# Designed miniproteins, single chains, part 73

Each design is a single chain, and the fold is of that chain. pLDDT is the mean over its residues in the fold that is shown.

## One batch from the design tools (miniprotein)

Design m2528
Fold by ESMFold2-Fast:
Structure m2528 (fold): chain A 89 residues (1-89)
Amino acid sequence: TTTVTLSVSLPSNPRAGDTASVTANSSEDGKTTVTLNIPGNLPGTFTLDNAQVTGVTLSREGDTLTITLTFQMGVSSSSSLSASVTSPP
């Protein structure tokens, strides 16, 4: 089991304190893209389980932070992804 935690933050926004959302997508070549929509200047963390991560890149546009992970899936069929976002109150 491989766990990767990544902290993210966005600039100040009048909507600080709203609920953050996360979407994760996997591709056949072992790439996973996670898109976060975090209003305001809220720090968040992202965790990926059951994969070996070989690269991490970040890009931001407005209130959307896109995290691109490159990973190698294990030879077993027990490869899964979980994504969580934690922000302070």
Scores: mean pLDDT 43

Design m2529
Fold by ESMFold2-Fast:
Structure m2529 (fold): chain A 62 residues (1-62)
Amino acid sequence: SSLQEEIKKLEEELERLVKEANDLAIESTRNREPSSVILERLQKIIKKIEEIKKQIEELKKK
């Protein structure tokens, strides 16, 4: 079942990205004013998470 396998892979990637975003956010709190590079990276990860969520929803609805 290629479709179900694809959904599972996206869900696993989503969970990994969420953990990475949380770790990065925690790391940023060590600095009073974190680097713009760190903030930009976090923003990109969040956007990626949103895109993956949308893809999963689309695949599930079929």
Scores: mean pLDDT 79

Design m2530
Fold by ESMFold2-Fast:
Structure m2530 (fold): chain A 82 residues (1-82)
Amino acid sequence: DAAEEEKSAAADALYNRLSEEQKQQIEELLAQIGEALKAGDIDAAIAALQQIRDLLKSVATPEEQAVLDEAFARQEADIKSL
């Protein structure tokens, strides 16, 4: 589907604009979310998610930042529902 191909291309473009160090930081933050959720620490999971969002927003255009804010707000709501 063309829409899914465009979404994948946009995500790849954002990720490719990150340095290797920033990509490593995202992987570490994703691991922190996993550990926080295992411990039932919702606040720690949300804090790590917000750090990932801020890293991605640092390389995003204003239009891309709006899309990121909406996507991350959805993920925060899902985590809070646990």
Scores: mean pLDDT 77

Design m2531
Fold by ESMFold2-Fast:
Structure m2531 (fold): chain A 64 residues (1-64)
Amino acid sequence: MEEPTEKEKKIISAIQNGEFKEGEVYSQKELAEKFKVSQKTVSNALRKAEELGLVKKTEKGYVV
């Protein structure tokens, strides 16, 4: 798997550091606004976080 970009690493680190509420569903748009990045950057970061077992993708968004 490709190394995450610095912006993607910031999102992954925020998940690892407990900045997300467990069980809360986050949309790509909500996270893009929160981290001031594009939705594509969020999508790539969350996909990498899912591969690491940090988040799960659901029909409603992403859960930690």
Scores: mean pLDDT 77

Design m2532
Fold by ESMFold2-Fast:
Structure m2532 (fold): chain A 93 residues (1-93)
Amino acid sequence: GAAEEAIERLRTTTDPAEVVEAAEVVGRSGDAEAIAEAVDALVERAETTTDPALVEGVLRALEILLRRAPDDRELILRLIGAILRAIGLLLDL
């Protein structure tokens, strides 16, 4: 579906704007499993890039997912952890 296609874009894109657009699609699904999979893809993109603009895109995407996440404590904590990790990666660039 649309969320699965958006997650695949998150795994392959180098465009910060496309990262944000894909996160909006995943967030609209309201699917906790899709959001969790998108978080993993976003963290991997941030860890494997040397482009600070892409890491900034990842941070915006994680913020979108946090705002749209269902009331799932483990998912919310995972999102917060991913945001903190992405901030650390951005500061090291």
Scores: mean pLDDT 86

Design m2533
Fold by ESMFold2-Fast:
Structure m2533 (fold): chain A 99 residues (1-99)
Amino acid sequence: TPKTLEEQILAYLLANRQRGLSAAEIAKALNVPVATVSRHLRKLEEAGIVRRLSGGRYVINGASADAVLEGGVDLETASPEEIREAALATIAERAEKAR
């Protein structure tokens, strides 16, 4: 089943966690326009899920991306605030279950 483009971007960043990825590299890997990838990366950056490095590369910001993917939030329609809140809620649930 095809995942949303935002979920595919997060999965690709997680798979390449050791290095920063440019919007152009992600766009080429997913076969989508670079402008579309850049828009979604900006939204994820505002949500705190990814961060931009010097030189225009993006990396996963900690474990938050796994929490977003687990939380089932609609990354296409959700606001950056909603994505952040969903990630925090999933992290809190994991912490409670781990005690």
Scores: mean pLDDT 71

Design m2534
Fold by ESMFold2-Fast:
Structure m2534 (fold): chain A 64 residues (1-64)
Amino acid sequence: SGMLELQAQKLIDELGGDKSLELVKKQIEQLQKQIEQTSNPAQRETLQQGLEDLQKLLEIIENK
């Protein structure tokens, strides 16, 4: 979607491709850890939604 594309471009413009990839990968890792530690189903669902968005963002950056 256009919003994730814009976010990817801003990260690349500010940090460069390699550093943008490292940042998003770290965010994915952190969020996965939070999901594993979460016992609340509603909170887990919200975190999983965020994880899907970050994974999509990573794919966009990798394909630029």
Scores: mean pLDDT 84

Design m2535
Fold by ESMFold2-Fast:
Structure m2535 (fold): chain A 70 residues (1-70)
Amino acid sequence: MSEEEKKEYQERILEALKNKDVEELTKIIKEMLEKGYSLEEVQEILQEAAEKIKSVEASELLGEALGKAG
């Protein structure tokens, strides 16, 4: 994964988290998995995005989206 591509996904995740859009988060996760990213790589990107928001609610939304995507 390129650093630039990772940043693009992080920004999309941050926007979806700001909007509390679990469907968009699920779509982003599925898109990453379809492109051949491992579940572990996806989880790392999600964790980094959650750290930027500094919100417990963000972690809950990410967990729900991961459950729906897998």
Scores: mean pLDDT 77

Design m2536
Fold by ESMFold2-Fast:
Parts: structure tokens; sequence; C-alpha cells
Structure m2536 (fold): chain A 91 residues (1-91)
């Protein structure tokens, strides 16, 4: 359900906040992407769908940067900001 996916999204945002290693953060971001893809199946508004696609692309970019040795705290901050934006769109 949409409500269950929103709860799981809140949980993954907290996992991102708690991540202490690059590996933990990458796994949390991957789960975040999967949840956004599932949420997109329930959204009918095209502007919201485009915003969610944009969020996924930004998250993929963060994952790529982390795999190349990017800054952990910067990546966490950016991923949390994206999470807050996604919650605003779907609530």
Amino acid sequence: SKEELIRQLREVIEEIRRAETREELIEAIRRFIELVLELMKLIEDRSKLLALIGAILRLIGIEFDLEQGGDLEEAKKEAIEIGEEVLELVE
C-alpha cells in the first residue's frame, strides 16, 4: 500500500542518517531508489512522476560518487534532502 511504502521510506531516511560506513550508505540509498520506484506505480500526477524520476537520478548520482570515494557526510545530507522532498510529494 501507499501508506506502507511511505513508512518504509521514512525508515530508509533514518537508515541513511545512521549510516557510519560507505557500504551502509550505498545499501540504504539502493533501498531508497527501490521504494521510490514502487511509489511511482501508485502516482497518477505527471509532474509528481517527473519529480520522482529526478529524485532517482540524483540518488543514482550520489551512489556513483560514493563508489568513487565521495564524501560520506555530504552524500548523507543530500540523500536526506531528497528523502524530505519525496515525502512532501507523496504525502
Scores: mean pLDDT 88

Design m2537
Fold by ESMFold2-Fast:
Structure m2537 (fold): chain A 73 residues (1-73)
Amino acid sequence: GPVDFSGMSVEELAEYLAEHFPQLRVFGEEAVEEVRLALEAVRRGEIDADTLAALLGIPLSVAEAIAAHLATL
């Protein structure tokens, strides 16, 4: 089913992505912080979902769902 990010903070999203995309977990807490900074850039409107997907190596559909959720925070 579609991923539901409702109720998740930026920090929780960063931890979720590091947990579910193993390529992001190579450096543990450093990977979470890098993801968190990218999510904050999306939240501030500095980057879009396409850029987020490319930076993190995640599917565009996941990045679009994340961007939509961040717009509600």
Scores: mean pLDDT 77

Design m2538
Fold by ESMFold2-Fast:
Structure m2538 (fold): chain A 84 residues (1-84)
Amino acid sequence: SIEEAITKEKLGDEAFLNGKYEEAAEHYKEAAKIYLALNNKDKAQQVLEKVKKYAQFLKDAGHPESEVKPLQDAANEIQKMLED
């Protein structure tokens, strides 16, 4: 459902704000999968762009690769889902 996707995206946002980047990445991937299952590519694309921006923000802020990589990996996975 769309409510489930919105909930997963919010959980991702909360995890990101709390520095739990692996948890954030997983929630964002789940949100994107639900949006795509609902044929809402625009929402899945918005999640992808958010994850890319957050990964870039952490990189620019000097966070270690171990913290950036989960979000980069999630962005790559969401991108592949969108290309299918």
Scores: mean pLDDT 89

Design m2539
Fold by ESMFold2-Fast:
Structure m2539 (fold): chain A 83 residues (1-83)
Amino acid sequence: DLRERLERAREALERGLLHQESVPMDEEMRELAVLLGGIKSALDENKLSVEEYAERLAEADGVDLSTARLLAREAARLPDVDI
């Protein structure tokens, strides 16, 4: 479920998972990286702003707007991913 994945990603980001320089990549870290990469691709492909994406995500999946903004903002900060 996308909503549950987004909520888990928010909790991982708030715990500073992406801010540790040498944490072993466990399954939670990999799931977070994949999810953020997908969000970044959606932002780039659809030429959406962080705010526009956050609003759409909050409407579609019932995700809290602050959660959607946090995820979109962190995704936008990722380096370009070659798929």
Scores: mean pLDDT 67

Design m2540
Fold by ESMFold2-Fast:
Structure m2540 (fold): chain A 86 residues (1-86)
Amino acid sequence: VLEELERRIEELREEMRKLEEEMKTETDKEKIRELAVRISALGIEIATLEFAKRLGTEKGWPPELVRAIAEGDGEKELALLEELKK
């Protein structure tokens, strides 16, 4: 799970770098806005994956919960947290 998270974070950072490079040469304001929105969305996803990785490494949280957070499945995250209380 942690190796998959690290790989996905690397891939998303590479994607973000490519979009940032594209935005540097773009002159169309509409296209710049679209690129900015996409870069912001990638940044949020990277932050979420890094948070999930920290929960797995530093807090020792179950792999299933780490995976649910990484996938952005809030409903599954809450269900797994509820099971941990039992």
Scores: mean pLDDT 72

Design m2541
Fold by ESMFold2-Fast:
Structure m2541 (fold): chain A 77 residues (1-77)
Amino acid sequence: MHLSAEELAKGLAEHLVSTGLVSEEEAQAIANMLAHLFGSSERLQALSDEQFRRQLRLLGLDEALIDAIWEFVRSLR
């Protein structure tokens, strides 16, 4: 599935809110940051699992958030 940066940010924010790990405002901030860094879902999907997790760790996200974001990105493949 191809999502634009705006669609990626919206979908990812909704997913993160549904996990209960972050507030709605934190979810929106994380989703917007990742959408701006990658530009689209296709670019995110092009990363290997290890590259994806490594980049998110460098951004200071914890493992539970990385897992939640990773599950969302995999759902788009």
Scores: mean pLDDT 77

Design m2542
Fold by ESMFold2-Fast:
Structure m2542 (fold): chain A 100 residues (1-100)
Amino acid sequence: SEEEVLELAEEAIRELERIAEEHKGTPLGDLARQAVEAIRQAVARLRAGELSPEQLLELMMHLLLEVQDAAKRLGDEETARVAEELIERVKRLAEEMNRR
């Protein structure tokens, strides 16, 4: 549902803001901040009827995979795990929304 997608987006924003603050001045922190900004803009577009819930999930998936990859390259297992958990939730919600 749209409400579930918005709730997941808000949770992703909170986790990514935390990552951005903890990694401030690093490439990982910059990626997390960019992801927050992109998700906030996509949420605004969804609320305006300019973006579908499915498109927001696709964007979140792309951004979270980028953050996960960066965290893995840095050996930050904790940040990589947070991103992985959010990715799994995006996948589950996308699968549920594609069912009749």
Scores: mean pLDDT 88

Design m2543
Fold by ESMFold2-Fast:
Structure m2543 (fold): chain A 80 residues (1-80)
Amino acid sequence: EVERLREEAERELREFEEALAAGDLEAAREEARELDELVGRLVELLVAQGREEEARAFHAEVLARVREAVARAGLEEQLA
């Protein structure tokens, strides 16, 4: 389950980045919602398994990439 959720989150993150690069704000918002749900589930599972460090690192990585993509697109205000 963890490995599958991680793969799904990585795919959604790429789709989010692509939507932002294309200027498709509606698609970007939908991908962001799906990504948030997947990351939340993965973090919960990792914490339940005693893998808090891994959960923290993964969440931080996703957050950093999301912020980077939004900053590159100049859309921080639009997606807040």
Scores: mean pLDDT 77

Design m2544
Fold by ESMFold2-Fast:
Structure m2544 (fold): chain A 89 residues (1-89)
Amino acid sequence: MEEFIKKILSAKLTRPLSDEALDVLTELIRALVEYGFDKEKILQALRDAGVPKELAEEIVSLIERGIKENIDPQTLAEEIERLLEKHVK
């Protein structure tokens, strides 16, 4: 779990993100490091950081799928980046 989170954090950004999107990504990584994948705690941490409920739920679902299906951390990071670009400007 910790290695997976560190690899997501070290993932090469493929596109420039807004400061708001970077703040969301930073809070997500912090929550994952602190709580592991505790769905309710991560969702609450994102909500406390000001992330809209729909976006927070989509991010959590994407990570849950990534862990369950053993998706490459780099690929998962890129999908999170695309989600943030769509919802956060």
Scores: mean pLDDT 70

Design m2545
Fold by ESMFold2-Fast:
Structure m2545 (fold): chain A 93 residues (1-93)
Amino acid sequence: SIEDRLKEALEIVKKNGLKLTREQMEKIAELLGVPVEKLGDENGLISREDFIEIASKLTGLSKEEIERYFDENKLPDTLTLEQALETLLDIIS
């Protein structure tokens, strides 16, 4: 299930911290069905725009619904990969 894939991705991140190998990043990208380039910039942060694209594709919710979730939950404009995965789990729960 998508929940199981998100939990697997989150466990990879939690066990390996902020410095993931390319192979680990590619595995997470595969689990999420997104390009690896969407999983963080040069600082390891995911922009609001990239998160909305990932969340919309993964959950089937509109970009507008994800943006509303972001605003109502007062989420920052950039997320770590761990925060992004935890937020995705909350959205699908």
Scores: mean pLDDT 80

Design m2546
Fold by ESMFold2-Fast:
Structure m2546 (fold): chain A 71 residues (1-71)
Amino acid sequence: MLSEEERRRRYIERAKQLKADAEADPSLTPEQKAAIQAMADGVIDAVERGEDLETVERLFAELEAQYKAAR
């Protein structure tokens, strides 16, 4: 099983990747890109601040849902 710290690092990696994918997606509006960027930055910031894993997981799920809805 992955440790909590490893899971937290994975969320940073995934948020950064999703942020990059959204920025490169020509089908997204500037407003959709800005929203996804802000949410991705929120996930990264939550991990860096030492927020509970449940909070990080919730923020990441919201980020994934927003990106999926924007497509």
Scores: mean pLDDT 82

Design m2547
Fold by ESMFold2-Fast:
Structure m2547 (fold): chain A 87 residues (1-87)
Amino acid sequence: MLPLSKEALEEMLKMIEEGLKKELVPMSEEERKEREEFLKNLKVLQQGGLIGQMAVNGQPIDEEEKKVMEEGLKKVKEELEKLKKKE
């Protein structure tokens, strides 16, 4: 997998932070299953970024998806630290 650029990681970080500011909206079980299916092929940091983008676009975010965004935020910060050490 190609490493993400520093700018791409910073964009993901912004999207996750903005998504985390949105109100939690309960999802139906069908909606949650669709989200799980969509996300399960993605890495945690990409999952967090996409959920953040969906939240910014006004899509419902469940408590479980908020936890995925928090994990993604942590992973984005870890990758930014690695780039800082590698440069």
Scores: mean pLDDT 73

Design m2548
Fold by ESMFold2-Fast:
Structure m2548 (fold): chain A 59 residues (1-59)
Amino acid sequence: SPEIERLRATLADLDATKAAVRERQAAGQISPEEAERMLADIDETRALVEREIARLKAQ
């Protein structure tokens, strides 16, 4: 469905953002603590999107 496709695109964008955060941490541009906070927030958002995809598939 177009809605699930959009949500999957959102997951891909979140994965790209996560990779960018790790790259910035490796480059010394952000602290380990800031990176951990950002990654935790991304993982929480990702879990919400995954739950919404599951809900749409179950209904």
Scores: mean pLDDT 89

Design m2549
Fold by ESMFold2-Fast:
Structure m2549 (fold): chain A 63 residues (1-63)
Amino acid sequence: MEEVIREIAKEFGVSEEKVRELLTDEDLAQIEARVKAHPEISAATAAMAVLNAKGRDPDLLRE
């Protein structure tokens, strides 16, 4: 979980605090599950997929 948050923060150039603010524990669990199922996918790519699937704007992580 913490590793996923750190990787997303680095990839999008935002703070880990902002990632925790924008993503719920449920979102983070789904991102971790996707990365484990598809090791070729980065945590950032998995985060964008989860946000898009829920109808949320992935650009929230870039603001």
Scores: mean pLDDT 73

Design m2550
Fold by ESMFold2-Fast:
Structure m2550 (fold): chain A 98 residues (1-98)
Amino acid sequence: SELERILEKLLAGDRDVEFPEHIAKKLDEIIEELELKGASREAMKRTILFLALNYEKYFSDAEIGRLVGVSPQTVSTIRRRINIKYGNIAELRDYILS
């Protein structure tokens, strides 16, 4: 899967990832809906996708921030806003993968 390749790159510390157009569009929509600011759009897209694809795995906000290129505070804020708007990260994942 193209998304699995993106995840493998991010887990290896490589942030030079290219999103499929249909995924990038959904991620841009999510950024606007969650009113996300304080990082680049590309870093926010990496953060949202990483959280969605790793819903069933435990990663600290500090570890995620290091992998995707944002502060731990930014990860925490994004996670909190996802939970408020979508109820949980699994619902967000299902939306992204639809």
Scores: mean pLDDT 85

Design m2551
Fold by ESMFold2-Fast:
Structure m2551 (fold): chain A 73 residues (1-73)
Amino acid sequence: MAEADAELEKALAEVVAAGLKYAPQLNDKSEAEREAGEAELRPELLAAAEAAVAAIKNPEARAKAEAAIREGF
């Protein structure tokens, strides 16, 4: 069970790291501009997140990651 949590944490960290690649483009924007930029990048971030989840070998960790993506997107 601890292994499943570590695997999920690593996968989510990789997705977050990919998202941070775009963070500088949104950091100094207004709330409305950030919302628009987020909507534009959302399909790309979702695709990256789905790829990371598909790489998870543990079914329990993968299910938790899938739930987190649905909740976050």
Scores: mean pLDDT 64

Design m2552
Fold by ESMFold2-Fast:
Structure m2552 (fold): chain A 79 residues (1-79)
Amino acid sequence: SARPIDPEEVVRQAAEYFRQLGRLDLAELLEKHRRDRELAERILEAAGEAARYAAEHQDDEAALERFEAELERLLREVE
């Protein structure tokens, strides 16, 4: 069974992921927008696209770079 999507949990997991990568700047921005449902939905879409790119090209670094760039663009739009 599918678990309902919790926007706060999506943003929290994204922040934790970037924190583990040493991208404290992105983690901090995500924490500031942790209750933004539209941002959470766009993060899920971007993550899905990055995962698909990584699978198709077997290039996790390029996929991650694309995801980071898209996330930074999204965060700039919500300021």
Scores: mean pLDDT 75

Design m2553
Fold by ESMFold2-Fast:
Structure m2553 (fold): chain A 105 residues (1-105)
Amino acid sequence: SVKEQLIALADQLLDLARRIGFTGFNIDAVREKIHSLTTPLDILRLIFSLFSSLADDPRLTPAERQELRALAEQIVALAEQHLSSPEARQIVADLRALIAELDAA
């Protein structure tokens, strides 16, 4: 399901956050919360918050920025294919803006 695919991408994002030693959120608590969410839109909403926090970390290496960008592109593609609500479209637009910021850094 699209929900399961979004959870899998969120887990990859949290694994990246753990590898870089990110401290802006509690990784284990966020992982538990994502796995408890019932709708793809709720998962996408939380994913956006995680990306925003991670993208703002000035300690990201070029390789980590590339990995973060690739995950964001996969999430955007999945959301655009399966989610058509105005809120989902806005989150996709906001994620695309974060991808542009990662490319500029």
Scores: mean pLDDT 83

Design m2554
Fold by ESMFold2-Fast:
Structure m2554 (fold): chain A 107 residues (1-107)
Amino acid sequence: TADELLRRAIEAAQNGDYDGVLEIAREVAKRLREYAEKHGNPLMRRAAELIEQGIKALENGDVEKVEALADEVTRIANELREQGFDEMADLARAGTAALVAGAELKK
């Protein structure tokens, strides 16, 4: 669930587990893409794309870009919640948490 992914992101961050944080970010992007395909929602697709870009930025050590992408994903999560897609909003927030944790571990 989204709550489990968020919990795992926080735990990986607390343990300094950078690889664990990346795996969680990839899982979030995958699930958002699957939901976007099933429901035809462009915001879910956009969130998946931004999280994937955030993973690439983390791999390149571009912390400022990761933080900017996480902020954009947070805005999309808020919009998804306003549209009644609570589970997808929670997934996007889990992705944001993983990206932010990864950025902090790279500092």
Scores: mean pLDDT 84

Design m2555
Fold by ESMFold2-Fast:
Structure m2555 (fold): chain A 108 residues (1-108)
Amino acid sequence: SGVVLSELERKLIRERNLEEAKELAKQLSDEQRVQVIDVLGDAVAIPATGPNAVGRAKVVAEALLSLKDPSVAAAVRRMVERVKSRPVPVDKEVEELVEWLEKKLKEL
């Protein structure tokens, strides 16, 4: 069954400002935070991922990781493994996003 995202989860996914994203992220449950990471993973897994999609994913992931929530860290690790397991090379922007996420995970 498809997960229906709340309005807060949808606002966070569209947010481009890091400080506003952090305030939205604080309002989410652990389950909702994981759902947002999973949706971002799906967005960057689409062929021809644009820099706008990668840029938004980076802001949202940084906001969620700043909470130091173990559920978020586990979801981000699954997303990184999923992207790396692709049978074709990813866009440079997606490769840079994965390297940045791995660095952030090591800082937790």
Scores: mean pLDDT 77

Design m2556
Fold by ESMFold2-Fast:
Order: sequence, then C-alpha cells, then structure tokens
Structure m2556 (fold): chain A 74 residues (1-74)
Amino acid sequence: AEVTLETREEPGRTITVARTPDKVVIHLVIDDPSVTEEQAVAEVRRIAEELGLEPEITVYRSGDTIHVVGVAPA
C-alpha cells in the first residue's frame, strides 16, 4: 500500500496528482485571477481523460484562488 504523488508548478497554477490503490485525486490550484472556474474545471477534466479516469469534481474559490478537486476510483 502506497501513495504516489506528482506535483507540477506553472505560473499561476499548481497541479497535483495523488494515486492510491483505491483512488486517484487530481488537485488544481489557480492563482491567476483571469482564469475562470469553468476553465479550471475543464483543465481537470482534460487531465482525467488523459489518465482514463471519470472523476467526481468539486470546485471552490477563495479570493483570487480557485481550487478544483477531482476524485476517481483507481
């Protein structure tokens, strides 16, 4: 039993993919105020599709920061 964690930082965004034996979690953090929640959700959906996953997506905003969390069974 182990967790594999991959983090990628880009200007205005951070994407983390955590893989466990039972699930995969994709967490996107957007610090760019020009990016919409719809665009952030679309990015997480794209990443999930590339991984062959169908995630349940939660999105929330805190000030100028957007958080999108996608969770899918492994």
Scores: mean pLDDT 81

Design m2557
Fold by ESMFold2-Fast:
Structure m2557 (fold): chain A 55 residues (1-55)
Amino acid sequence: ALTALDWFMEGVAAKQANNLLAACQAFQQAIKLDPSLAADLNQSPSLKTLLSNCP
């Protein structure tokens, strides 16, 4: 199983590749495993906007 940090890194990589759906899924899984990551994601307007547009 991947750790929360592994999922966060996958989300960053997917965002850089412009795969927004994969980025959304990875960040949501990271937050599920480590809720404190939600605060870090909210510090970035770009990441907050991405998460707001997730299905």
Scores: mean pLDDT 77

Design m2558
Fold by ESMFold2-Fast:
Structure m2558 (fold): chain A 64 residues (1-64)
Amino acid sequence: SMELEEEIKRIEKITEASKEQALKRMSPSQVESVNAELDRLREKAIEEVRERHLKEKQEELLKA
């Protein structure tokens, strides 16, 4: 659904913006560590959004 796709796109955009900010403010070694952490958080957030969206859609269909 479009809502799921838009939430994933927002997470990806926020992650990219955070990486750009880190690149401007931090040393190269710190940027590498921060980027790895941001990638892990991004993947976790996407999984949580997908699971929540699936559960909500199934519940809505059962109530309709």
Scores: mean pLDDT 81

Design m2559
Fold by ESMFold2-Fast:
Structure m2559 (fold): chain A 88 residues (1-88)
Amino acid sequence: SKLREELEEFEKELKARMEELLAKDAEGVRARLAEAAARAASLSDTDEGRFQKQLLLLELVAELLGLPKEKLEELKKKIKELAEEELK
């Protein structure tokens, strides 16, 4: 539950950063997100493919939002840990 709560906090932070960037350059942000989504759409709809798709989108969104690489790696680790616990 703690990992899920921390992940929800990161999601809220990402949404807040996205809203700020959209206010400054909505066209550029939307274009980059659409490109990222199109790239992720090539992944399979299996559980493994969905997980990889989520990680790819997270990396691309985090780069777009200017998140520190350390923060992105921490978030990816927590997502992997949560997925492992859910599969047990």
Scores: mean pLDDT 68

Design m2560
Fold by ESMFold2-Fast:
Structure m2560 (fold): chain A 112 residues (1-112)
Amino acid sequence: SSGLEVAREIGREFVRRTEEAGKRLSKIINSKLKEMGYDEKEAQKITNRALAMQALMILRKMSLEEAKKFIDSIKDEQVIQDLADIVVVIYGLSDEETQKKIEEELLKIVEE
């Protein structure tokens, strides 16, 4: 196998894992938010914000309180989306134990 073929295989695995990760996280969080009485539009905003907070906790070692305050200071919705996307990628490339820890932390963030 050439290095180019290995790179193509890695790229295909990355896309598959990231897509499956996004769908899995969405189902888990949407189920919880629906139970809490949120509609789909509000659920999407809350999920995106919670993922962005989790990105800061993982990458910058912020507490939940620090991450919440930081996200509240961000006026650029694209920055919040970019932070959220980082967690989806981390989740998709993680083992089952790490995925479960991310899920549990995200649910705690959403529950406030």
Scores: mean pLDDT 83

Design m2561
Fold by ESMFold2-Fast:
Structure m2561 (fold): chain A 74 residues (1-74)
Amino acid sequence: SAEEKEKLLKELREAIEKLSIEEIAEILKTYAGLKKLPKNKEEALKIMEKIVEEDIYQGKVLLGELLRRIEERK
């Protein structure tokens, strides 16, 4: 649903703010299979917005991996 996608995008945006671009790019490479990696957080967010639009399940997996990385940082 639109509401579910909006909630997911908000959580993805919040997670991105807590990680470096290098950590975000590695997660996108590993879990989204990207060949061209984002150079900055704005580019990363646009890629994640497209993923959520095309496949909400993949968006949820990406959020889980971002949150896992944040937890590992204490």
Scores: mean pLDDT 83

Design m2562
Fold by ESMFold2-Fast:
Structure m2562 (fold): chain A 86 residues (1-86)
Amino acid sequence: KRQKAIDELIKLLNMSDEEVEEYTKKNKRYTVLSLIKYLKQLIENEAKRRGIPVEKLKQELIDVLKNDPSLLGVIVQTLIDAIEAS
């Protein structure tokens, strides 16, 4: 179910890098690990560029994921698809 993949992505976004590595290694989800690390880096870079807290931008992304995930870019869609396929 796509909704389960979205819920999993929200969970991964709220995990520390160490927690994400442990979780994805246990399930051999190396593509998900690579994509989530990349997405987190993009969030950090964009938050820094805008001069806003990383947590604020992360919450904005989570709100869009809950209400209308179709508005999100290719990387987020690819990550949802990778989680769903796992």
Scores: mean pLDDT 76

